# Ledger of designs, part 34: designed miniproteins, single chains, continued (3)

Each design is a single chain, and the fold is of that chain. pLDDT is the mean over its residues in the fold that is shown.

## One batch from the design tools (miniprotein)

Design m9159
Fold by ESMFold2-Fast:
Structure m9159 (fold): chain A 71 residues (1-71)
Amino acid sequence: MSAEERAKEAIEELRELLEKKITDSREIATKVVPLLMNVLALGVELGKSEPTKEAMKIVNELVEYAEKVKE
């Protein structure tokens, strides 16, 4: 599988977590952080900022949603 496809898979997993509206801080830390770090590493390896930017956008939306629910 190409590095681009692997980055796309990690981003899709992040979108699934956002779609499930997870709010548990431990679940976010254990599931989201490794996926984000994987996309960051792949983005650096590919010399492209687009996968990293997309992943960070999804993570920001997920964290904002969790914070709004918990207040």
Scores: mean pLDDT 76

Design m9160
Fold by ESMFold2-Fast:
Structure m9160 (fold): chain A 90 residues (1-90)
Amino acid sequence: SSKLEEARRQMDELMRQERDNRERAARSTDPEERQRYLEQAEQSRQQYFDVASSISPQKAQQTRQAVQYTADSLRKIGDEVQKEIDKRRE
């Protein structure tokens, strides 16, 4: 459905925002600027899980509970959500 495709596009955008802010934080020499970018990355990550949970709550919950957060975790939940979208389209 158009809503599922829109949710997937929103997730892709949020993943890009999380990555960009994390990279900016890593390059920042100002502690206040670094903290601001890390907070923005965290906000994008939380929004990503919220969108993912609306489509695949079980997979989103499993990823959110991971002790060590990585960009690979976002990709894994994104892939599982895409499989669910594809299944509903068929």
Scores: mean pLDDT 73

Design m9161
Fold by ESMFold2-Fast:
Structure m9161 (fold): chain A 91 residues (1-91)
Amino acid sequence: MLSESQFASRYTSVAIRKIGDGIDEGKEIDPADLLGEAAREAALRAGLSEEVAQRIGDLARKTAEESKKSDDKQSVIDAGNAQLAELFEAA
């Protein structure tokens, strides 16, 4: 079972690096796509299977997209965190 804090730390580091690289290159960054890719990459680096890493990345991207459209961003984030916890428990 992966430590949630270890995943969060790695995910944050990968996301910050990707944001910095995109800014330095003058590219427009889609936050949802970036967060999804960062989450998938962090999960793979943490030793999870490609299938589980893809599901984690898809969940992060979906949560980011839904939070942009929601008047209650916290409820979307809470729902995403509950689904993420289920994925970690199953992995």
Scores: mean pLDDT 69

Design m9162
Fold by ESMFold2-Fast:
Structure m9162 (fold): chain A 72 residues (1-72)
Amino acid sequence: DVDEVEKKMSKSHTQDQIDLSRVTAIQLMLGLTMDEAQARYDAAKASADARQALLAEMDKAAEEIVAFLKSL
């Protein structure tokens, strides 16, 4: 969003830029909104079970993308 673009331009050389990149990757891979991706990322940081669940979903999404591309 506009606020995220402003962070990139002036201040995101700390954890904010890394977090934004990771949340964006989750959003794109899982077909989620940014809010949903942020919630999954925050849950994964707080809980080992949530982290394992997110990893499993990311692996499944990657397999589905690869299978789709191979079908072209």
Scores: mean pLDDT 73

Design m9163
Fold by ESMFold2-Fast:
Order: C-alpha cells, then structure tokens, then sequence
Structure m9163 (fold): chain A 85 residues (1-85)
C-alpha cells in the first residue's frame, strides 16, 4: 500500500536548513513506522509531499494516522491519501 502525505506550512516559509531538517525528520519517522521507498519532495515554498510504501493497507493506515498526529502537533495542515496498490 502507498501513502501520500501533503503537508501545508500555512504560509510559513522554511529556511533551507529547516527544509533539510524537516526532510530528514519525515524520512526517519516514516522508516520507523515501516515505510519503504520513501520520497520527500517540496512541491512549493510552503508545501511538502511525502510518499512511502507499506506492506499492507492496515499498516499504511496506522502509519498515516501517526504521521498526521506528529505533524499536527507542529501546527501544520496535513492531508493523507492511501492507495491500496
């Protein structure tokens, strides 16, 4: 199953160092939840998209919920899509 997470910084522009730190943190968080083939992409100055693959849909749902909770603690707007393929 594939998880896509879109994170909106609500108009907050991150520094280049902040972008690198966030990218690393997201990759490590997804890896800790069993994510594989993790890709992190800045789609704009205020939005980032993360994709990761999970062994099954239930693991993908649990990981998506945990990631959403993690990011919402930082005040970000988070959208999650789960593709069962």
Amino acid sequence: AKVTVTIDFKGIKLSDEGKESLKEALKKKFESLGGENIEVEFVSETEIRVTAEFKDVEKAKKAAEEIKKFLELFGFKVEVEIEPL
Scores: mean pLDDT 79

Design m9164
Fold by ESMFold2-Fast:
Structure m9164 (fold): chain A 80 residues (1-80)
Amino acid sequence: SAEKELEEEAERQIEHIEEAAKKMKEAGVPKEEIEKLLNEELKKFKDYLKEKAKRDNIPQEFLEEIIEKMEKKVKEILEK
């Protein structure tokens, strides 16, 4: 279903952000810069999900739940 595909794309993006944060930290990038760059990536991805949800007629409530889950997970990743 379109909802399942959206959720799977969101989960893959969370994994990507976690791996990117780890690699940037290992490379000695300052925490503030990592947070800025990955929050910018998250913003772009949220915009992508909103457009995809509109195209696929995904319920707004489902989209909001996915976005909130992503924001929470990314915050947890960046706090480590």
Scores: mean pLDDT 87

Design m9165
Fold by ESMFold2-Fast:
Structure m9165 (fold): chain A 68 residues (1-68)
Amino acid sequence: SRDELIRLAVETNELQEKAEKTKSVEDYQQSLEQLQKLREKARSLGLDLLAGYADDQIKLLQDQIDKL
């Protein structure tokens, strides 16, 4: 449901804030995994715009990890 997507988005934001504070590879990877789950859930529900938005966020975070 969309409520699940909202919960995943909130959890993703919390994990991202933690990663920004700790700057650990593990926390960045957990944030990336959560974004991937959000994207797949949005895609499974046929929410193409939300899936695309999540994909863009994944690419930004992956670029940040690659520069560590």
Scores: mean pLDDT 78

Design m9166
Fold by ESMFold2-Fast:
Structure m9166 (fold): chain A 109 residues (1-109)
Amino acid sequence: SPELEEIKKKIKEEIDKLRAELDTLVAQGVSPEELLRVASEGLLKINKLLDEAYKVATPEQKKKLDEARKILEDGLTKALIFAHLGEVERAAQVLKDALDKAEKIIDEI
C-alpha cells in the first residue's frame, strides 16, 4: 500500500539517523550510559513506526515486521551486555549490525 511504503521510508530514515548518531557518539568517546540513552531513544522512534506499519500491513508483512522488531530487541540486549562491560565501540557495532539486518527485512516488505 502507498501508506506502508511511506512508513517504510520513515523507518529507514530513523535507522540511518540512529546509525549516524552512534558513529558520532563513539568518535566523541561518550560513556556507555549516554550511548544506551541515545540508542534507546532511537529504537523507541523506530518501534513506534513499526507499530504504525503493523496497522496497515498484511499478515505476511506483519511476520516481517515482527522479525525486524525481534532483531532490534536482540541487538539492544547484546549492546546492554557490552555497555555493562564498558565496551562502547562493541555495543555500538552490535546495534549497527542489528539496524542493518532490520533494514534488510524492512526492504522485503
Scores: mean pLDDT 92

Design m9167
Fold by ESMFold2-Fast:
Structure m9167 (fold): chain A 89 residues (1-89)
Amino acid sequence: SLEEALERIREIFEEAIAKLTSASAKARLQEVMDRVLELARQGRFEEAIEVLENFGAVMAPALEPADKAVVEEALRRVIEVLREAQRRS
């Protein structure tokens, strides 16, 4: 269901935010989570995926290797959830 997808997305982001060492990276990932959840609630799954792909391309290269790995894995997992939700729409 949409509710299950939204909860999975929130859990993935919150787990990643807890693992990050950079306060600025935590804040930026929180912003992305809020935007992605709002788009997903509106059924705008492709736009949510585009936001994540753009964030990964711009933000990930600027992060330290450990934080980069955490962010890249979280983005990958969230994109999978969004693609699955889109296929069921």
Scores: mean pLDDT 86

Design m9168
Fold by ESMFold2-Fast:
Structure m9168 (fold): chain A 83 residues (1-83)
Amino acid sequence: MYEITPEHLEAAEKAVKEARKYIEEHEAELGEEAREKAMEMMVERLVAAGVPEELARLFAAYALVMGASPENALRFAVTALET
């Protein structure tokens, strides 16, 4: 199983806040592209924090597409990747 450290959770919380703020600020100008850019930024930040890219991509989908909390998005991503 992937071990979720406190550092990973902190990075995830920050990434989600920044990504959601980006969508809110740029949705009127970029529409759906704002979400795509926000997901890319989230994945980049999580990988920089030591989260595997595949896990980071799944996390971004659960957090931004399904609106899960950072903690739930991490749990869902780990479960999906391991099953």
Scores: mean pLDDT 77

Design m9169
Fold by ESMFold2-Fast:
Structure m9169 (fold): chain A 110 residues (1-110)
Amino acid sequence: MRKELEEELKRLEEEGGSASEWLSLYIRALEAGDLEIAKKAFDLFLEKIRRLIEEGKLLEAQIEIGVAMVANAVLLVVAKKEGNEEVIKLLEEHQKKLAELEKEIKEKEK
């Protein structure tokens, strides 16, 4: 689809991009309608969040999840207005995954 998104994906895979960098690629891919890159960027974002949780960086993980949930909620409102059923389904699945990780962090803080 967009060569620039494919180049950014490859760069982040090679350099080991941060959670915020993967989230940025995810948002850009969704805005471009590139669901394949969006799915991959989101999965790698989740891997970075899992690493933060494993390292005991629970506050940083919680902040990153919060930012992702807000961004995803805004994109979901736009997708619903546009009637893009494929994007709506993807964003709803991603919101569920983010909520599950937030719950896991709260359970580890006990």
Scores: mean pLDDT 83

Design m9170
Fold by ESMFold2-Fast:
Structure m9170 (fold): chain A 77 residues (1-77)
Amino acid sequence: ARVVKSAHIRVYDEDGRLVAEASTDEEMEELGRWLEPVVERILSGEKKKLSETEGELTLELLGRDGRRWTAVVTLTL
């Protein structure tokens, strides 16, 4: 199994501004609640992968309000 030693998540708005960042468990839970409107879109398959490298995944997410979000997930394995 792949073991994740740490994770860091950054979310950018459609203008490329950093609107949310999480690296602790509490920050990640708060970010998850803030992003809850886009979770249904992810589950319905309405997501676009912009890039993927070992340890980094960049996703374009479409929110229920029609706004585009960019999420950058950095993982240390």
Scores: mean pLDDT 60

Design m9171
Fold by ESMFold2-Fast:
Formats: structure tokens, C-alpha cells, sequence
Structure m9171 (fold): chain A 62 residues (1-62)
């Protein structure tokens, strides 16, 4: 999605790097999910927590 491209740019990483990191965070359960949400909101404060959560839930389907 276009959201993952914006987040990757904000963090200074590739889309592939971010996707792998988010899948790893999602696989750690609630703690990993909350850490990922916090870090992404810090890097891209204009993106809502709900949008980030939806992206993580999508990637957790790996």
C-alpha cells in the first residue's frame, strides 16, 4: 500500500526492510505490535494509530 511506502521513507529504510521488520514485530504478539505502532507514529505522526494497526494486521497474515 502507499502507506508502507510513506512509512519506509519517514524511517529512511526500504519498503522490503520495513515489511520484514513489521512482520517480525507482529509475530511477537501484542508487545511487538505496540512497539511497532509507537515507533511508526513517532516517525510519521500524521498517520493514525488505526491505520498503522490495520497495516500490521494485514502483514501478520504472512
Amino acid sequence: SSLIERLAKALGVSVEELTKGLRAAASLGEVGKQVAIRELQEAAPEVSREEIEALLDELAAE
Scores: mean pLDDT 78

Design m9172
Fold by ESMFold2-Fast:
Structure m9172 (fold): chain A 96 residues (1-96)
Amino acid sequence: MKKLTITIKLNTYGVSAEEVKKKVEETLKEFEGIEDIEVEVEVDEETGEATVKVTATVSSSLTEEEAEEIGRAIVRALRDELGAGVESMEVEIEDI
């Protein structure tokens, strides 16, 4: 098993933290072999700037490329479905 960490910085443009969290969780559920999903969303209500941190347990066979594809899927969902302005994405994968 490996630990996956995805950190995304975005501007919500008025989308709530709850909607961001729900969209991230729904996007992650479409992938197989992802367990123990934890999504943390911190939003500055004055600026709309947010940080999304995802941690999950993944298969030991998951590649760095597949981990980046998961991150990109989340970015696309947030950008295209919620209209959020995604600024950065960082993906880390570690052996447990």
Scores: mean pLDDT 82

Design m9173
Fold by ESMFold2-Fast:
Structure m9173 (fold): chain A 89 residues (1-89)
Amino acid sequence: MKKKLEEERKKREEFDRDVTAGVAYLFSAVVKTYIKNNPLSEEQKKKLEEIIAEAERLADKMRNGEITVEQAVEELNKLAKEFNEIVKK
């Protein structure tokens, strides 16, 4: 029964990785939409574009297995906090 447990664990790890990458891409899309639909300063636009680049890089690293789900979630939460600070003022 070892093969079944190993296969289920692998599928769960692959699923978690794909979901996390998807969330990072979705966050990037949300930030892009915010830039398009809201009046922003040049400085705010530049900072938000940097957040987009970081989120897309996190998604790519997750897809390539270069980063753990835990690390990706921590970095994504950090980017979400930075986004909130930029858009608040």
Scores: mean pLDDT 80

Design m9174
Fold by ESMFold2-Fast:
Structure m9174 (fold): chain A 90 residues (1-90)
Amino acid sequence: SKEELLEEAIKLLKEAREELLEAIERVKAGEPVDVEALKKRLEERMKEVEELVEKAEELGEIEVELKNELIEAHKEVVDAYNEFLELVRK
C-alpha cells in the first residue's frame, strides 16, 4: 500500500540517521571510520527512499502527517550528515 511504502522510506531514513550518529560518536572517540563506505551506503539508502516515495506518489495523494514525518526524517539525515562531514574535515 501507499502507507507501507512511505513507512519503509521513513524507516530507511531513521536507520541512515542512526548510522550517521554512531559514526559521529566513533569519530569523537578517535576511532577510524570508513568515510567512503558510509557515503556509498547513504547514497544507496537515499536512492531506495526516492524510489519508495515515487511509487507511493503514483498511488495517490500522500497524507499530510506522513508527508511531514518523511520531510522531518529527511532533514534529520541531512543535519547528521553535515555534522559528520564537519568532524571528518577537521
Scores: mean pLDDT 85

Design m9175
Fold by ESMFold2-Fast:
Structure m9175 (fold): chain A 116 residues (1-116)
Amino acid sequence: SSLLQKIVELEKEGAKLYEELTKLAQEAGLPQSFIDSILTAAKIERQAAEELEQMLKEGKVDRELLEFQLDHERGTILVLKDVLATRELPPEIRELLERDIKLEEETVKAIQELLS
């Protein structure tokens, strides 16, 4: 489906954004715990893209897996918004996190439409 294809593309864009964020966080000298959190997020986004791409190839929607991804994306948005509200970060890192929130919100909308 076109929605499933869109979700795959959004997850792949998210993974690339986290790779860029990791590089900037390292260059800015941010704590290793923060960098590790970004690397974990990148891995989760890549795994989600692979699982969704498999659904696309098989022409079968796994509703339980999509519901799990939806809950995960919603949780990520809340964490990112809290980080932006509570942490002092370089402007370029703040801009990337704001872009990630927008990508996550688009992913949430696309999954909700696919499940409707």
Scores: mean pLDDT 83

Design m9176
Fold by ESMFold2-Fast:
Structure m9176 (fold): chain A 105 residues (1-105)
Amino acid sequence: PFIFATDEQADAAVREETQRLLDELIAEAEKRGDERTVKILRELRARLPSLSLDQRALLRNMLSRIQDLSPDEAREVLEAVLAALDSSLEEFKQVVAELLKRINS
């Protein structure tokens, strides 16, 4: 397959940003002693290389907003996202959209 450098750069940028957000959230959870949230975030980080560009972009958007939630709300959202990664892309998109609506309400 022929690929353009621009597409590779865009994918790399989304991956790096998503990983950075996960690392920041892990550090905050560790600082709180929230071992359950740390475990979920590390699982999401481990699955990052196997995700599509669309899944990574949706995850990045979700993670950027998770910081506005209480620790308990953030954990519930993260558990739902992790569970949805085993589903179809369309189901994952629906779960992320519903979670974002809850954060914005």
Scores: mean pLDDT 77

Design m9177
Fold by ESMFold2-Fast:
Parts: structure tokens; C-alpha cells; sequence
Structure m9177 (fold): chain A 74 residues (1-74)
């Protein structure tokens, strides 16, 4: 319902991911999300689903886990 609030939360999670996991991990995670969005174009219009995905990725411990999360969201 609150698109701007959800977008703000997503941005904060992405900044936290970059701080906690480093730029390389952040970049790989963003590439994986981009690939998932290309396969699921309707997801780009759902900020709540994108926020949920960003939260799951922030909890990931490795690149392999990020890929598994993306696969589960597909």
C-alpha cells in the first residue's frame, strides 16, 4: 500500500547488504535480482515482493545461498 515506504526500506536493506557483505557480494546479489526480474517482469511492479526478496538475500551467508533464494522465488 505504501510504495514509497517499501522502496525506502528496500534501499536501506541494499545499503546494509553492501556494508555487511561488501561490494562484490552486493554486486553479485544485484545481478541475480536483475536476472530474476527479467524472468519475472510482473515482479518489477510489486515493491512488497521485491522487499521480501531483498530481506531474504540480506540473510544469506554466501553467493550460493543467494542463487538458491532467487531460484525459490522463481
Amino acid sequence: AQKKELEKQAQELRLQLKKEKGEDFYYIAQQAIRKWMKANPEAASNPALLLELDQAILAASSVEEVNQIIENFS
Scores: mean pLDDT 73

Design m9178
Fold by ESMFold2-Fast:
Structure m9178 (fold): chain A 89 residues (1-89)
Amino acid sequence: MEVEVEPLELKPDGTATVTVKNNSDEPVVISIWALDRETGKWRLLDVKTIGKGEVATFTFSSEGVEAVQVWAASVGEPPALLKEYKIEH
């Protein structure tokens, strides 16, 4: 699977942005998960299907987030972890 994840962008207001580009020949389902600092549990932030050659941007608050995982799944394949980012505070 040829999917590129851009470095996580953390803005001064605490807004975090993750950009994903699908360079593969098929649609890919991208899911973004956040590790809650208080509870130690992972929560689903967003899910988007990205077509061939498409780019998706995920924007969320970094408040209370310890880490972020970017997962991808193509048709017939199990979900794969693409990137994990630890949030520095």
Scores: mean pLDDT 82

Design m9179
Fold by ESMFold2-Fast:
Structure m9179 (fold): chain A 62 residues (1-62)
Amino acid sequence: GVTEAAAERALAALRAGRGGGAAASVQYGMDTGPSAQEATQRAWAAVQAGDDAAAREALLAG
């Protein structure tokens, strides 16, 4: 899992990068294990759907 501060920074980076390739770099940088990768994938899907609250929750749960 990640801390709340780390999750919020990751969410901000995902939102900033959602219009381009920066988002892929953020996801790759967060790949510290299966749980973190799964949480990042859920958060990315939520960001793509425009649901920042769900994205934050996914990052915190991982």
Scores: mean pLDDT 62

Design m9180
Fold by ESMFold2-Fast:
Structure m9180 (fold): chain A 79 residues (1-79)
Amino acid sequence: DDKELAKKYEEQAKKVIKEADELVKQGKIDEAIFLLEIERGMLLIARGVAKIIGNKELEKALDKVIEEIDKKIEEFKSL
């Protein structure tokens, strides 16, 4: 189910962002950024695959979560 797969990526991204927020609260800013950059790389690979197979639902979901992660990385780099 393409919609279910999209939801799993969205839920996983939310969990990673929450883990990164907790790392920042501990003063582990570099570790938080690293965690988000790893997730971003994984999402970019998944997005490329979604585009090749024509899964538009997954592509849109991945674009949205990549944007959210990029915004968090910029926020943390400003700390």
Scores: mean pLDDT 86

Design m9181
Fold by ESMFold2-Fast:
Structure m9181 (fold): chain A 104 residues (1-104)
Amino acid sequence: KVDELLEEGGRHYEKGLEAFEAGDYESAVEHFEKAIRYYEEALKIEPSKETLTALGLAYENLGDAYAKLGDEEKARQAYLEAAEYFEKAGLLSQAEKARKKAEA
């Protein structure tokens, strides 16, 4: 069950990256939000550094997509969520970078 949730989350994360590279930021947001939902369900079952890192990355990319759409408030919130998950994962440099994006 956890592996299936992480796999589905990963599929949506990759689709989000593909949409972002294509300039389809609305589609990127949708896919990153789906990835986050799968990763959050996985985290509820078993907290792991891998799942925390995946949430950090997905939230950071969600923030980037919202920033491209001009939604600065949603971008800021996503970056702050990314920083919190990176900190929980012990990824302090990535957390600091995400916090700096939230201040921009």
Scores: mean pLDDT 90

Design m9182
Fold by ESMFold2-Fast:
Structure m9182 (fold): chain A 77 residues (1-77)
Amino acid sequence: SAAQARRDALQAEFDAGVERLVKAAETKSPELAEKVRQAAGDLRNGADGLRKVAEEVGFSPEEAERLAATYQALADA
């Protein structure tokens, strides 16, 4: 269905964003990379938690907000 296709596209975009963030975190420390993986899986902190950890890794505010917005769009899909 169109709804499923939209969900799948958002999921792929989110997964790609998280992969970029994990790779960036790994260049700094393995502990930071693990923190990113935990934040991406922690639905309690939602988009805000993911935005904050992306900024900690060194993503620009715009990059961090795009990742958080993709997560929120996926949650709303």
Scores: mean pLDDT 78

Design m9183
Fold by ESMFold2-Fast:
Structure m9183 (fold): chain A 71 residues (1-71)
Amino acid sequence: SALVEEAREAIEAGDTKRAIELMLEAYERGDRETLEEIRRVAEELGDRGTVGAADALLSGDELLIRAVRAS
């Protein structure tokens, strides 16, 4: 998807904030598949910050989700 491609580009550029914004967009759309795909790309590329944010969004923990949204 376009979000996954943009997230890969952001991660490759070291732009963790942009990658997290794209994950939040997938989360808001209820697109769990895209969120999981962005997580896999982040893990592949070694972006631990984006992986951690994806895990928070996938957890269903409202406190962790709010922390990601506030970042």
Scores: mean pLDDT 85

Design m9184
Fold by ESMFold2-Fast:
Structure m9184 (fold): chain A 94 residues (1-94)
Amino acid sequence: EEIDKIVEELKEKHGLSDEQVEKLRAIFEALPPELRERVYKILLESDEDLAKVIINNLYYLLFGEGASQEEIERYLDRIEEMLKVKKEVEKARA
């Protein structure tokens, strides 16, 4: 129920295809609540192109490579740091 609401919100925000929606649903169902919250926040702060790349990469890591939770956390850490730097640059330009 909660996952369905989050997926629909992100679908509308980023114009996700049905394939990307199914990938995102699978990602959220596979992740513990703490990592779901992190992915949700990352995708809310991402533009459309970045969101689609993140969805494809996370799907591949989880279901293609069988990545550990630690590997997923390292990927999310890298994306969060990139988004933080982007926000700091935007503030400096304002």
Scores: mean pLDDT 82

Design m9185
Fold by ESMFold2-Fast:
Structure m9185 (fold): chain A 87 residues (1-87)
Amino acid sequence: SEEAERLLREAETVLEAAEEALASGKVTVEQAIGLIIAAIGVIFEAEYLLKYGTGLTEEDKELLEKARELAEKALELAREALARAVG
């Protein structure tokens, strides 16, 4: 489904951004907060669709689970970036 594929792409994008932020060592508090919000958004949308979505295929469910897992990893990295940015 387009929605499941979109959420996976969003999760991959947020994870890449969080990894780059930590690798650069030059993330602002505002950037770190933005990444946290983005990651939380993907997690909640994926969980909502998994619980309440209708007409989901097995492939859709796998994509949504993967999106949630990647977004949870992005959230962890974004929280580390925030801690480093605050000092």
Scores: mean pLDDT 88

Design m9186
Fold by ESMFold2-Fast:
Structure m9186 (fold): chain A 54 residues (1-54)
Amino acid sequence: SMGEELAKFSKEVLEEEFKKNPNAGGEEGARMVGRVLRKIGDRTEEPILEFVKK
């Protein structure tokens, strides 16, 4: 379930960033990647902690 939730959320975050940055490339693309990774980390931190605390 954790893997499925992470995959679903990752897809949602990528779609959101693509909508915001349709012309992302170079520096803008790097910033987009940073935001995607940060959002994934933020939203999945607690589910990941619950997974490892089992």
Scores: mean pLDDT 65

Design m9187
Fold by ESMFold2-Fast:
Structure m9187 (fold): chain A 65 residues (1-65)
Amino acid sequence: MDELLAVLEAHAEELKAEGRVVSIAVEGSTVRVRIDSSTEANREAKEELLRLGEALGVRVEVEEL
């Protein structure tokens, strides 16, 4: 669903603006993010995005750096 994917992408961009997400890519119906998991705040961002993706029915893939 394009609208729900856009909501998740907007949230990921907000986390990127906060320095908690390194990069974001959208591939079809999947949101892929890269996160530096060395900090607890960045690990929380990963958990938040995965939880939001499940709630919205959007596939989220996280690559840890």
Scores: mean pLDDT 81

Design m9188
Fold by ESMFold2-Fast:
Structure m9188 (fold): chain A 95 residues (1-95)
Amino acid sequence: NLQKLLQKLLELMRKHGIGSEEDLKKVEESIKNKKPPEPELLARLLLEAQRAGDRETNRLVYEIAKLSNKVQELGDAINREVERLVAEERERERL
């Protein structure tokens, strides 16, 4: 089940332009190694899908986190990523 969700995630990422080439490679490695993606990667993909209005990819990322028993880690990673983006925006305004 997790492997099918990861494969579908990879297809949606390619179709909708979600994630970088590095992110795509990490998802492919997760499929190959039969391991769930890191929570930090899932958080980036979830936030990017939300920004793009891609509800299908957003729901799929959450389902992957649930099956991997990483929902709490995903929540923490989302908070860290938001804080990082806010800090980068503040730094750009100073420069």
Scores: mean pLDDT 81

Design m9189
Fold by ESMFold2-Fast:
Structure m9189 (fold): chain A 88 residues (1-88)
Amino acid sequence: MEAEIEALLAQIEALSDPATYAAIKAEVDHILKTIEEEKKKMIEEIDEILKKYPNLSREEVLKLIEEIEESFKAMVAGILKIILDNLK
């Protein structure tokens, strides 16, 4: 997903003025940083999650956190595709 976002940003850069591209890139960087920070918090709280759901393994919780992260990144890619389509 990160490679997809980078590819979409490169296409937007080619089709937009530098100021518009810089603004879009800054917003994307901010959103991606927020996703990473929230993921880190969830990972740090795995032991607390396992106390509430003792039938879940650590591996299963980590996989769920990864799937949540990929879902948010997929939403970012979807927004970038809409922006790109408006620049064509």
Scores: mean pLDDT 81

Design m9190
Fold by ESMFold2-Fast:
Structure m9190 (fold): chain A 67 residues (1-67)
Amino acid sequence: MKRYEERVDFAEAAIYYVLNETGRGISDRELAKRLGVSPRTVSYARRRDRPAGTPDPEITEEVRSLV
Protein backbone atom coordinates (compact mmCIF):
# COMPACT_ATOMS: atom_id res chain seq x y z
CA MET A 1 0.00 0.00 0.00
CA LYS A 2 1.30 3.46 -0.91
CA ARG A 3 1.91 6.06 1.80
CA TYR A 4 -0.79 8.74 2.01
CA GLU A 5 1.38 11.42 0.36
CA GLU A 6 2.29 9.02 -2.47
CA ARG A 7 -1.40 8.13 -2.91
CA VAL A 8 -2.34 11.84 -3.16
CA ASP A 9 0.43 12.47 -5.74
CA PHE A 10 -0.67 9.35 -7.64
CA ALA A 11 -4.32 10.50 -7.66
CA GLU A 12 -3.26 13.98 -8.87
CA ALA A 13 -1.27 12.42 -11.74
CA ALA A 14 -4.24 10.19 -12.63
CA ILE A 15 -6.66 13.17 -12.69
CA TYR A 16 -4.30 15.02 -15.06
CA TYR A 17 -3.79 11.96 -17.29
CA VAL A 18 -7.53 11.20 -17.66
CA LEU A 19 -8.41 14.85 -18.36
CA ASN A 20 -5.73 15.12 -21.08
CA GLU A 21 -6.53 11.76 -22.73
CA THR A 22 -10.36 11.97 -22.70
CA GLY A 23 -11.05 15.72 -22.48
CA ARG A 24 -13.47 14.80 -19.69
CA GLY A 25 -13.06 14.31 -15.97
CA ILE A 26 -13.52 11.03 -14.17
CA SER A 27 -15.56 10.91 -10.94
CA ASP A 28 -13.65 10.85 -7.64
CA ARG A 29 -15.40 7.59 -6.72
CA GLU A 30 -14.56 5.80 -9.99
CA LEU A 31 -10.94 7.01 -9.99
CA ALA A 32 -10.52 6.02 -6.32
CA LYS A 33 -11.86 2.55 -7.13
CA ARG A 34 -9.35 2.12 -9.99
CA LEU A 35 -6.40 3.40 -7.91
CA GLY A 36 -7.35 1.50 -4.74
CA VAL A 37 -7.51 4.67 -2.62
CA SER A 38 -10.22 6.51 -0.68
CA PRO A 39 -12.49 8.91 -2.65
CA ARG A 40 -11.46 11.53 -0.07
CA THR A 41 -7.84 11.11 -1.17
CA VAL A 42 -8.84 11.90 -4.77
CA SER A 43 -10.93 14.90 -3.64
CA TYR A 44 -7.97 16.20 -1.62
CA ALA A 45 -5.69 15.83 -4.66
CA ARG A 46 -8.11 17.92 -6.77
CA ARG A 47 -8.04 20.72 -4.16
CA ARG A 48 -4.25 20.82 -3.75
CA ASP A 49 -2.80 24.09 -5.04
CA ARG A 50 0.31 22.70 -6.73
CA PRO A 51 2.02 24.11 -9.84
CA ALA A 52 0.98 22.12 -12.89
CA GLY A 53 3.89 19.88 -13.79
CA THR A 54 4.69 16.75 -15.76
CA PRO A 55 4.14 13.76 -13.46
CA ASP A 56 7.04 11.45 -12.64
CA PRO A 57 7.39 8.92 -15.51
CA GLU A 58 7.13 5.98 -13.07
CA ILE A 59 3.85 7.34 -11.67
CA THR A 60 2.57 8.06 -15.22
CA GLU A 61 3.23 4.45 -16.28
CA GLU A 62 1.37 3.12 -13.21
CA VAL A 63 -1.57 5.44 -13.96
CA ARG A 64 -1.64 4.32 -17.61
CA SER A 65 -1.90 0.66 -16.50
CA LEU A 66 -4.80 1.41 -14.10
CA VAL A 67 -6.82 3.85 -16.24
Scores: mean pLDDT 62

Design m9191
Fold by ESMFold2-Fast:
Structure m9191 (fold): chain A 79 residues (1-79)
Amino acid sequence: SNKEKIEKLKEMIKKLEESIKVLDEKIQELEKKYNDPSLSEQEKVKVLTLILFFRAAKSTEEHLIERLKKKIKELEKKM
């Protein structure tokens, strides 16, 4: 049913929101590490690469949440 589909999509959004929270915590930790004056240039490049990777992952998950929210609205219109 459309109700069961909406419930499943809401569960997916909740899992993605939990994933984004973990990614935000990882990004914040890496940003603090990047500001460490003892870090070599090579270590800074590695840390920056990880920051960019996690930011890209977060952006992808945020875009997926928006698409899932639009799908829920479409299903609600059919009810």
Scores: mean pLDDT 89

Design m9192
Fold by ESMFold2-Fast:
Structure m9192 (fold): chain A 80 residues (1-80)
Amino acid sequence: SLDEAIDELYRLVREHPDDEAGLREATRRVLQAAGIEVKPEDEATLDELVRILRETAPGMTREEFRGYVRELLESLKKSR
């Protein structure tokens, strides 16, 4: 589910912030669970999202992070 994907991303950002590949994969799973198509040309966007999430997650509770990610996903869907 989307919430499970967001929770896994939150865990990875806090426990393994240096795992770039793992964070990229977890972020892709969140996007896919939200119904957002991830294409090969979106790698730069994916890297940018990982950077933003890595910077923001440490200052957020799990509930705040879920809300933040959901708002971010809604913003991304509107810009498609």
Scores: mean pLDDT 80

